# Ledger of designs, part 106: designed miniproteins, single chains, continued (4)

Each design is a single chain, and the fold is of that chain. pLDDT is the mean over its residues in the fold that is shown.

## One batch from the design tools (miniprotein)

Design m15923
Fold by ESMFold2-Fast:
Structure m15923 (fold): chain A 87 residues (1-87)
Amino acid sequence: MEAGEEVERAIRPLRERARALGPEALEALEETIRLAVKAGASPEQVVEAAEAVVETLERHPLPRGAAVGIPAAVLRVIGSQLPQTPP
């Protein structure tokens, strides 16, 4: 896959930082990466989204509901179209 090595190099320190915050933080980071890739974000946009999630979690250690909502909010900021929650 294109740019996979560049993304992995940029994401590795972010995963270590998220891991230090706990499994929920790491899960939020991994979900952000998966959603960004699925939404067609560029490698650079994926890294920016991941950095934003980790920085938010470091400043606000797992604020209630934020870890779950962060991936969707970050992907919206990078211009991704996210589907509405089903009824």
Scores: mean pLDDT 64

Design m15924
Fold by ESMFold2-Fast:
Structure m15924 (fold): chain A 65 residues (1-65)
Amino acid sequence: VTSLVGWAIRAVGIALEGVAGAVLESPDVGFHAKVGEFTEEAREKIIEAALKALKTGGKVEVEVE
């Protein structure tokens, strides 16, 4: 789909900047991530989930406590 690379880049950028309590969602790819505490681990999980969604184009959900 169009914008898939765009949203993935944005999602990774947000994860790298550590936005606390963030929800990242792409309607084009079916990616959803809900983060309660934005730590180093949460950032890694979001990046991995975004890459997985990008590779498969499937739905991926991430939740961090």
Scores: mean pLDDT 63

Design m15925
Fold by ESMFold2-Fast:
Structure m15925 (fold): chain A 96 residues (1-96)
Amino acid sequence: MSANALNNLALKLQNQGKLDEAEPLYQQALEIRQKALGPEHPDVASSLNNLANVLQSQGKLDEAEPLYQQALEIRQKALGPEHPDTATTREQLAKL
């Protein structure tokens, strides 16, 4: 399954409240994107942010925090600190 297909299925499961089923699919999508695009790509930051969101929804704040931080670092470097995606990740991290 492609990273996009895994991400879409994970999002559907997350919207159904099936967080435990969504988490491993987001993790798999992240791994595929890291291998295909390299660890510093904006699409990898998006996958990190999505995984962090499902972990936060599960109350796994200690696990979500480093993923949001990594996504923020990638987005600041790739897109700049003023980009809307960078701002969104910063706000999500601040709410932990």
Scores: mean pLDDT 87

Design m15926
Fold by ESMFold2-Fast:
Structure m15926 (fold): chain A 91 residues (1-91)
Amino acid sequence: AALELAEEAGRAWEAGDYEAAAEAAAEAARLLEGTDPALAAALYMAAGRAYAAAGDLEAAEELLRRAAELARRAGNEKGVEAAERLLEELK
């Protein structure tokens, strides 16, 4: 379930396994896009940060752009600002 994947992502991040953290967070976000787009956006931001930490800047950019789009559709201005800030950090 999405919650279990989010917990898995947190454990992987604490273990320094950033690729596993990114994959788990991205899958949790994918499952939540239709039911909780604000939480999905937050999880895509977490996945983007984890991919950036793993050195996969292309995957990080893709997921952070998706997070910004979901945050915009949810009316979450703070979420849009956070995702755009993370995208700028990739440059």
Scores: mean pLDDT 86

Design m15927
Fold by ESMFold2-Fast:
Structure m15927 (fold): chain A 57 residues (1-57)
Amino acid sequence: MEEAIELMLELGLSREEAERIVRLAQEGRTDEAGAMLVLAGASPEVARRVVELALAG
């Protein structure tokens, strides 16, 4: 979880936005979480990695 949040902060997201994306992924809304990351400037590959890290703990 901390690793996903740190990576999102490096992408320019706020901690609150990062926590929101982690929550969406954990609720099974992985497509929404990934879309929000891409809209924030992440590549699809980076977005996928962040979602994977969020689900891993």
Scores: mean pLDDT 80

Design m15928
Fold by ESMFold2-Fast:
Structure m15928 (fold): chain A 79 residues (1-79)
Amino acid sequence: DDIKKAKELLREARKHLDNGDYEKAIKLATEAAKTAGDKDPKLRSDALGVHSEAHDGLGDTQKSQQSMQQSIQYRQKDS
């Protein structure tokens, strides 16, 4: 189940984000977003949100903003 796998990856990404392991959080959030695909726009949005927060933690403002914009777009698809 792609959705369950994406949720597991997102949970791991959040754990690494909380621990300050931003690079690991980015990798896991990227995989979660890809695994969720267009099947679960909310889950993809949530994963892109973690990706954005992790890039912000690294000081990558441009990448953080890009991921946030994508997150918003996928949230709108769920609506």
Scores: mean pLDDT 82

Design m15929
Fold by ESMFold2-Fast:
Structure m15929 (fold): chain A 87 residues (1-87)
Amino acid sequence: SNAEKERKRRELVSKAAAIYIEIVGLELQLPHLDPETRKEAEELIKKAREYVDKALEAIDNGDFETAEKYLKKAEEYVDKARELIAA
């Protein structure tokens, strides 16, 4: 139904927004890192942003299955960046 599609869209948009907030939080830590760790973290954050953007495009196209896969990839890169920054 249209109501179920709208609910799923809102759920996925909310997940994308949460990941985006995590990305912003990690970016704020970048200036405080050593140059090598910062370079690696920047590449991971770039990949996370790329997957969030792809997820939002999939949401706009109504491809919720693809959107969920891209959001999962974005979370994986956020987790890798967080682990790297915490080390």
Scores: mean pLDDT 90

Design m15930
Fold by ESMFold2-Fast:
Structure m15930 (fold): chain A 66 residues (1-66)
Amino acid sequence: LEELLEEALKLVREAARKLEELGKMNAESAARLTALALRAIGAYLDGDKEGLEEAIEEVRKFLEEL
């Protein structure tokens, strides 16, 4: 479970980095990344493995859109 949280947060950091480099970091993209990070943290605190896996997939899709 902790490994899944670490992966989710790693992907969020990667997405933030790419947004910054592309000049696409704004209020909307920052809010989306923050929401994804909070979803991952919330799922971890609840012991929700499926929720963590969903958060990881959402971040990966977001990265693919970039």
Scores: mean pLDDT 79

Design m15931
Fold by ESMFold2-Fast:
Structure m15931 (fold): chain A 59 residues (1-59)
Amino acid sequence: GAQEAIERAQQLADGLKKKAAEAGLDVEVEVKVEGNKITITVTIGDRKVVIEADASAGF
């Protein structure tokens, strides 16, 4: 369900943050859920990367 998608997105966010820290990068990761839409925002210094995933599309 939606809760599993949220937990999976959080696990991916935590993994990305850990890997970035190993590379000496200070990274902030935010997970936002709106219905079936999952938005992951990655902030690396002054750069922002937004990743959108639709849970209804097989996530």
Scores: mean pLDDT 73

Design m15932
Fold by ESMFold2-Fast:
Structure m15932 (fold): chain A 60 residues (1-60)
Amino acid sequence: GLTAEDGRRALEAARLALETGDRALALSAYHEAQKLIEEGGTEEAKRLGEEALRLAREAI
């Protein structure tokens, strides 16, 4: 399953997309975040996915 480390990477991608206005990166982070919420192997991975999804949506 997806890990907290996968969640941290998705969150960093979402933050970078929001800072730079990179819509392609935002869309990529959005899809990774959805997978973390649905397929996350830990509660931490799911929470990181939820935060990444929130930021990615703001960047799109």
Scores: mean pLDDT 83

Design m15934
Fold by ESMFold2-Fast:
Structure m15934 (fold): chain A 65 residues (1-65)
Amino acid sequence: EFEERLRKELEERGMTPEAIESYLDIVRRIAEKEGISFEEAWRKYKEWIDKLLEIGDEVDAEIAA
């Protein structure tokens, strides 16, 4: 299953179990919202999700500040 494969890749990157679950939850929510598969959601948004988690949301101050 694609979710298992993604979990393995995130584990190899040294992510904590909590971070991995957050990552998977984000992808799952996108898939549900758009009505597409988990794999398609990740393919379309993976770079955006990766940037959010790698650089942190700390400097994303454009959230109705």
Scores: mean pLDDT 70

Design m15935
Fold by ESMFold2-Fast:
Structure m15935 (fold): chain A 102 residues (1-102)
Amino acid sequence: SELAEVRALLDELRAWIASNASPEVVALADRFIDLLLKLIEGEADEEEVLELIRLQRQLSERLSPELGQKLQDFLIQILGTLSAEKAREVTSKLIKASNKLR
């Protein structure tokens, strides 16, 4: 299923980060991945989507360029796994939440 493929990709991302990042970055990434999965499952509220965006910004600041590129590659792969309808839903929620952050 689409969700099973997303979970497998997120588990690969967790394992990669755990092997290559500091404990504080691993903790941020675990929370980011949990919220991303919740968003894809349609269960994230607005506060959780705002937290997801803040965590993505914190990860971008704390990851090396190599890990940042790997994270970006995984996110592109995950988005490519989603149906058009699900990708639109996720994107709409992210845009709405991002507009509230200055």
Scores: mean pLDDT 81

Design m15936
Fold by ESMFold2-Fast:
Structure m15936 (fold): chain A 80 residues (1-80)
Amino acid sequence: SGELKRAERRRRLLDSYIAALEANLDQLTPEEKEQAIADLRRDVERFRAEAEKSTDPRVQKLYREAAERLEATIARLEAA
């Protein structure tokens, strides 16, 4: 379905974004780090809301896993 394809595309884009952030983690300024954390926190809320709104278990799982991955990335950014 179009919903599943959109969720899969969003997950791929997210994975690429996280990989880029992690590759440059030691080069981020404090301000860039704070902005990245804020952006990721908004995405966590968005993906959890999308998971709750979907009736497709595959879409629910994709967004739930995306939110968990974002939370793990936030924890790494905060620890660095």
Scores: mean pLDDT 85

Design m15937
Fold by ESMFold2-Fast:
Structure m15937 (fold): chain A 94 residues (1-94)
Amino acid sequence: KETEEIIKEIEEIKKEIEEGAKELNVSEESLEKILKLIEEAIKAIKEGDYKKALELLKSIKPSLPVHVPPEKLEEVKKKLEEIIERLEELAKKS
């Protein structure tokens, strides 16, 4: 149940990044890199590999496009930090 909620939140972030990229003319290459990290993180969570998922999620922040408006970028970063924190707590219980 908790893992399903975390996956849903990550999928919401994925949608926000895709929508933001479309609006901001983010390069296809940069978008593909970020989406791949998100998809691999979701897969790792489904497999119970929370350590791998955490490393992948932490890699998303430095991969975010520098030309994204600060407000949208800060919202995405905040949501990622909240998910990382929840996943770290979940990993401690494993």
Scores: mean pLDDT 74

Design m15938
Fold by ESMFold2-Fast:
Structure m15938 (fold): chain A 44 residues (1-44)
Amino acid sequence: SDLEEVEREIKRRREALAKAPTVSPGLQRRFDELEKRALEGAKK
């Protein structure tokens, strides 16, 4: 399972975004959806 690696990558990307926090509600929703799908893929 690559779940742990996917979670680490998500954390890194979120931390990078925190340095330049220009996130619209639409962009946030897209990130949430991509994270969910990445986790589902890794679980499979």
Scores: mean pLDDT 71

Design m15939
Fold by ESMFold2-Fast:
Structure m15939 (fold): chain A 72 residues (1-72)
Amino acid sequence: MPSPAEQAQAHAAELRAALEAGIAEARAAGDERALREAEFALEALDIAEATPDPEEADAKMRELHAERIAAL
């Protein structure tokens, strides 16, 4: 069986691919809201992957949420 770390990395890669596909689909449909939501989710995934410290991850997520709320 793949290790838990390998499974987590594979799952993150699948989520990234799905989000990138969602961005492409939203862009093709001209759905600006769906595009912004998918871009936000991809940035959130990047923060989660790059930031093992939960406090640091929370601070970065709060910053990203504030930017998204301002863009409504």
Scores: mean pLDDT 74

Design m15940
Fold by ESMFold2-Fast:
Structure m15940 (fold): chain A 90 residues (1-90)
Amino acid sequence: GPIPGVQSIGYRLLDDRTLRLRVRFARPADTQPATDAIAAYLRTLPGVLDVRYTISGNTATILIRAANRAAALAAARALADYAGVDLIQL
């Protein structure tokens, strides 16, 4: 897909407007540039208000604040489709 090296994307809805993504990458060295591209993509999506992330090794934890629950879930699905992986509920 357009974001290389993504192995898995998991999500958890923390509240009606806040969603946490866990993105795993094949290699730690690729994690930062791929996460930057993911954050930039998510910020273009309808109803996404804020995107923050932290990186540990080959895993990015991304926090999305959206206008509502539907927008948060749509953003997670759009990312999984864009990365070419399944979206896993955590």
Scores: mean pLDDT 88

Design m15941
Fold by ESMFold2-Fast:
Structure m15941 (fold): chain A 70 residues (1-70)
Amino acid sequence: SIRDLIRERRLEEAIEALRRAAEGTPAEGQVLALVDKAEEALRNGDEATAMAALDEAVRVLEDPSLARPA
C-alpha cells in the first residue's frame, strides 16, 4: 500500500503511487498539491516534512471531506 511505502521511507515511489491513485478522482487537485509539497521538502532534505505531506495526501485520497486546508 502507499502507507507501506511511506513507512519504509520509499518516498519517491509513494509520490508516484499517489499521483496515479489520485488521477481522475475528486481528490486529485488536493493530493497533487500535497505531493508537490512533499517533493519540495525532499529537494531540501526535509524527509520528515515530506512524510507528513504524503501521509496527509493518503488521508485526502481516502476521504476528501475530512481533509484539512494545506
Scores: mean pLDDT 79

Design m15942
Fold by ESMFold2-Fast:
Structure m15942 (fold): chain A 65 residues (1-65)
Amino acid sequence: MEEARKEEEERFSAEAGKQLKEDAENIQAALRELKEGDPKEGAEKAAKVIEANVERQRANAEREY
């Protein structure tokens, strides 16, 4: 049990790190669109990334309880 839980925590931490990098890249891409591309399209992309991140944080909070 202890070992299986440890493996799950390690996998979760690795996935969380990967997700943080992806979120950072997506936010940077959205900011680039806002500065250099279409501001409306960039704003929509940024809003989608933020909404997805908020939903994931809520799911993670429920998992801790």
Scores: mean pLDDT 69

Design m15943
Fold by ESMFold2-Fast:
Structure m15943 (fold): chain A 56 residues (1-56)
Amino acid sequence: MSAEEVYALLLSLGLSEEQAREAVALYEAGRPAATAEFLKRTLTPEQFAAAVAALR
């Protein structure tokens, strides 16, 4: 998944542009564990499940 696709997905889930940019920066830095932790902390369980399904 491209950084642009991840950014668009996060915005569609209700994250702010600032939060989406932060998550994309972590993703591009090659830190999947940090990216997952940020998303889990920031998203609701329902939004996180939707993100996991979309990243399949």
Scores: mean pLDDT 75

Design m15944
Fold by ESMFold2-Fast:
Structure m15944 (fold): chain A 57 residues (1-57)
Amino acid sequence: MSIEELKERLEKMTVEERKQFLRDLAEKHDIPLANVDAVPEEDLIEFAIELYKLTTE
């Protein structure tokens, strides 16, 4: 999945769906994600893209 495709998907999600995406991605790749609720709503898409890049590198 491309970063552009991921960004479009995240933009169509609700805030709660974006948070769930982050939790699922972190769990799938065994990444310690302590507090997704502390991430500002406006930063969720950027944070998700950065986390995704870490998992696919």
Scores: mean pLDDT 76

Design m15945
Fold by ESMFold2-Fast:
Structure m15945 (fold): chain A 92 residues (1-92)
Amino acid sequence: MEEELEAEILRTLAAMQLAMIKIADENGVYDVEDVKRIADNILKLAKEMAERGFTELVEEILRLVKDAAEQSKNPEIRKILEETAKEIEKLL
């Protein structure tokens, strides 16, 4: 019960961070350092998910980050997302 709430909060926070990167990618207006910071936040959330035993959620976030990288219109954002995906994959 409490674990389900914690998982949902972490999922929502990770989804919000990824949505910010997708909006920046779609609009083509972004600061690379801001995108890196947001991607680092996603990695930190994935680490918390892993530490709490939410393995299936880590796999879900990894898939979403990989999908976002493949769909990215900007090479810089794609590279950041690909590097973030590799770091998340190490948690599995």
Scores: mean pLDDT 86

Design m15946
Fold by ESMFold2-Fast:
Structure m15946 (fold): chain A 100 residues (1-100)
Amino acid sequence: SARVAALKEQAALTGEIVLEALDRFGKRKLDEARSGTPEVAREKLAEVQRFGDAALAGLERAKELNPEAGDVYDAQAARVQKVTDEYLSELEAVIAELEA
């Protein structure tokens, strides 16, 4: 239906906005980590983890309110989790390099 299609388009757009914000935030935190101490890099890792956790919680709440778009929210949540994990992995590598 047109209503369900509109809800799915809104879900897709919400996910894209979250992913764009996560990508900008993650890149900034990586740059800050590389320019700092191992302790600062661990703080930046924790900040990215908190952002990712908040984003996933937000998408889950949105899915609860719009269950007919649940498949789109699930797909976007999977992408948010993947991008979060990639930034966390890169930050762990930065911490290891700074401690070497």
Scores: mean pLDDT 92

Design m15947
Fold by ESMFold2-Fast:
Parts: structure tokens; sequence; C-alpha cells
Structure m15947 (fold): chain A 91 residues (1-91)
């Protein structure tokens, strides 16, 4: 259980980092505070964090811990999608 719990915490942390990065990028882009190039770099960072979360979640064998990680990953994916759509509309 210790390794499973550790994987769960790391997967949730990685998903959380992706979600925070995406949300911050979206807000800054909406306010025109960052350039498109800066926004695209932050979105790439969020994508990498999300990929790490997915990789870690795949290693979880406990169904409940894996489900929890997958829920956090889905929330992060939604925030990333919203941020990517908004940045795509910038010139």
Amino acid sequence: MLEERRLGVLAEAAAGMAAITAAVTKTAAEKGTISREEAERLLELARRSLEEARRLAEEIRDEELRRRAEEEIRAAEELLREAEELVREQE
C-alpha cells in the first residue's frame, strides 16, 4: 500500500500542477498580461505535467486510488482545454 499511496499522491500532484498552470495561463491570457508565445510555453508545461500524471496513474493497481487520480486528471484536462481554446483565439 505505501507505493500505491505514493503513486496516488504524485499523480494527483502532477494533475494539480497542470490544472493550476492551465488556469493561471487562461487568466493571464484573458487579461492580455502575457504574450501568445509565453502562453504557449506555459501550456506546454501544463501538458507535460498532465502526461506525467497519466503515466503515474497507470502504475496504480488500487482501483480507488487510481479512480481518484483519474478524476483529478480529467479536471486538469478540462482546464487545459479551456486555456488552449482561449490562447488559440489570440493573434
Scores: mean pLDDT 85

Design m15948
Fold by ESMFold2-Fast:
Structure m15948 (fold): chain A 55 residues (1-55)
Amino acid sequence: DKKSEEIVKLIKEEKYEEAKKLAIEEMKKTASKDTNPEELEELVELALKEAKELL
C-alpha cells in the first residue's frame, strides 16, 4: 500500500522512469519465484504507460 501510493505519486509528478523502477523492484520482491522477471517488467511498463495516459 505505501509503495503503491508512492508509485502513483511519482506518476502524477511525471517521474515515470522512477515510478517504473520502483514498481518493478516491488513486483520482483513479491513475485520473482512465481513470475518470469522479464515478463513482469514488461507488464509493469505496460501498466504504467496506461496509467500515464489516464492521468
Scores: mean pLDDT 71

Design m15949
Fold by ESMFold2-Fast:
Structure m15949 (fold): chain A 78 residues (1-78)
Amino acid sequence: MEELEEKAKYYEELAEEGDKVAALRLGGIYEQLGRIYEKQGDLEKAAEYYRKAAEAYEKAGLPELAAEAQAKADALAA
């Protein structure tokens, strides 16, 4: 888990510089974190990570994946 969070920080910096491949990888890492917290019953953290995945997918130029991740976040927040 901590390893995934460190990888997320690394790709977050690259994505902020405009690297769309880094943004795509960041989205995938945040989705993995969302699934892990969801399985643990931490729905608040799961929703936060799915929301972060949606933002990363938007930066990657993949609005369809962003919408799917946002829908998962919204479902857990309801």
Scores: mean pLDDT 82

Design m15950
Fold by ESMFold2-Fast:
Structure m15950 (fold): chain A 66 residues (1-66)
Amino acid sequence: GAMLEAARKEIEELEKKAVLAYIQGDYDTAIEYLKKAAEIAEKANLPEEKERLERGIKQVEELKRK
């Protein structure tokens, strides 16, 4: 439905912003965008998208700690 399509579109745009921040070495900003996307996925009841985004957050956090 239109609500799910809008949520997926916002998630995609936030992921693009996260990727740009990551490429620039700004891991904190990348994590922030991914967390915003995960919140949208949770509110839209998109568990698959939320899981994927949470995995992405963990990967960036692991790279930041190394």
Scores: mean pLDDT 86

Design m15951
Fold by ESMFold2-Fast:
Structure m15951 (fold): chain A 68 residues (1-68)
Amino acid sequence: MEEKRKKEAEEHRKKLEEENKKSNEYDKKAEEYLKEGDKEKAREYILESASYGVEAIGHAVKRLALEK
């Protein structure tokens, strides 16, 4: 029976998509702050974007482990 593993894999897939979307949103905001010359704000948003990117990778790895 794989119902629990399929559910966990699907949840990790959804989290991967959500974290990747947030990573892209924060990266876009960082670019905007860099254009405005606010390097401190840009740095904060770059770090948040990177954090969401790392979380997305974690969910991708867990999903792959659960699908087989």
Scores: mean pLDDT 77

Design m15952
Fold by ESMFold2-Fast:
Structure m15952 (fold): chain A 61 residues (1-61)
Amino acid sequence: DEEFIKRLEERIEELDKEIEKLKKELEKNPDNKELKLELEELEGIRALLEAVLNYLKKKMK
């Protein structure tokens, strides 16, 4: 359970790096619809993982 939480935190950190990289690419190509979609998908996945992480941290009182 603690190992799972740690892996989630590591995955969120990796997603933050991927999102930052993708945002920089989008700054160079602001009209690229594929990059916008990829960014939205990664941000959505990050939000879901953060929600799961918060749930697990609250459960482990």
Scores: mean pLDDT 82

Design m15953
Fold by ESMFold2-Fast:
Structure m15953 (fold): chain A 80 residues (1-80)
Amino acid sequence: MLEYLHEQGLTDKEAAILLELSKGPKSVREIAEALGTSQGTASRHLKRLEERGLVERDPKTGLYSLSPKGKELLEAAKKA
């Protein structure tokens, strides 16, 4: 799984973010707490994932969720 995500240019933290979001939508705070990192670090990784189209943010709630592309990538990673 991680080897496949690294091949796609994702860091360990970005892979962990995708796994956390597979459990449901989360705020930056919840992701930072789950990963044991700062909100600033979580925000930077989330921004990179948004730029790749792997996650999306609901402007009304502030919650991040997996995009369809992000779900497909994570399912492919689980099989690898």
Scores: mean pLDDT 80

Design m15954
Fold by ESMFold2-Fast:
Structure m15954 (fold): chain A 60 residues (1-60)
Amino acid sequence: MYRAEIEFEDEEKAREVAEILRKEYPEAKVSVEGKKLTIETDLDVTSFIGLVLRAIGLGL
């Protein structure tokens, strides 16, 4: 299992990114607490890194 925590500019942005990721990667566990987005998945490292980069890109 891999886990990443990403903090965004505001809570609204974190929720938007979480909703998009849940639609694109339904097998990943995505949760939001305030400005912080937590991603947990059993995907391989390459797929996990891709997911994290996607989340960061959506937050920019």
Scores: mean pLDDT 81

Design m15955
Fold by ESMFold2-Fast:
Structure m15955 (fold): chain A 57 residues (1-57)
Amino acid sequence: SEMEEILREVNELIFEGKEITEAELREMGLSDEEVGRVLYLKRVLKALEEKKKKEEE
């Protein structure tokens, strides 16, 4: 589906460290639920990065 392809592309950009705003996600045609999933992924990735940094201290 087109929405699944868009979500996959957005997830790839997040993994590359690109900042993506909620407004940009909505402009890409994502639903509230899909935007929420992307924002959740961003928070998880940030938490994992912060955890790694703390473990290296």
Scores: mean pLDDT 70

Design m15956
Fold by ESMFold2-Fast:
Structure m15956 (fold): chain A 55 residues (1-55)
Amino acid sequence: DELILETNKKLRELLENSASLEEVEKVLEEARKKGISESTVKKWLEEAKKILEQQ
């Protein structure tokens, strides 16, 4: 799925560049609206929070 791959790449770039949680949440909300499942979005958000807390 191209949308899943694209969103995952954007999330990785944001996390690697120490982006804020708010920026991650905006990307995930757009992904959800474009058709990514709510469960996948929530899972990615939880993982992003863990990564950002470690920074």
Scores: mean pLDDT 77

Design m15957
Fold by ESMFold2-Fast:
Structure m15957 (fold): chain A 57 residues (1-57)
Amino acid sequence: SMAEEEARKERMRKTIREAMSKVGIELSDEELEYAVENGAQGLMEAMKRAEEEKKKK
């Protein structure tokens, strides 16, 4: 249902924001949507990229 989809998206947004905050990254709205649409796989890719950026610093 629509309500269930909205709840799922809200939960995903919270999880992604918290994970990104831990690595010091602010995601754009577009990047957040990408992660939400691609689920755990999208989040994993974002986290991996963030880790690589930390190594370059």
Scores: mean pLDDT 71

Design m15958
Fold by ESMFold2-Fast:
Structure m15958 (fold): chain A 64 residues (1-64)
Amino acid sequence: DIEGLPVGARFGPDTTAEQYAETLLRLVEEEVDRLLKEGKITPEQAEQMLAAARRAAQAVIDDA
């Protein structure tokens, strides 16, 4: 346990895990779309990033 205070910040102001996960997914989708338009990533990398984000969001919901 790392002193506890920074861990609380990960969930914001007592929001549900589902709400936090949904917000994270939207932010990642916007970032991925921007990177694709700039040509910084390939479509395959975008799919991998979105799959990883969905996995992370599911883990947040499942762990909470």
Scores: mean pLDDT 70

Design m15959
Fold by ESMFold2-Fast:
Structure m15959 (fold): chain A 59 residues (1-59)
Amino acid sequence: SNIDAMRAGIEAGRELAKQGHSPEEAQKAGYERGMKIDGERGGELGGLSGGLAAIETKL
């Protein structure tokens, strides 16, 4: 589902940000996880939420 894809992206983004990775890397990881859950739309949602979560974690 869309919500599951977003949650997966957020989790990936937070984890990668804690490891010192960039928001761009977090977006890519969130996209890949979202794609597995809900196809292309899941990838878009997972990528966006992952990138945003990484930025928020750095703040």
Scores: mean pLDDT 83

Design m15960
Fold by ESMFold2-Fast:
Structure m15960 (fold): chain A 59 residues (1-59)
Amino acid sequence: MDSIEKGKKEVQDIVDSAVDRLNKKAEEAKKQGNTDLAQQLLDRAEQIKKGGERTIESM
């Protein structure tokens, strides 16, 4: 039986990967002058991070 800690790490790795992708897209949007899109992508990254933290806390 895998430990709860392994599951938490797997969730964190998935969350980190998703957040990294959104942060990279936000930087690209900023470079293109689309500050509204950049902010939306950053807000989405924050939501995913908070969702992941709640998931880990519920494990």
Scores: mean pLDDT 80

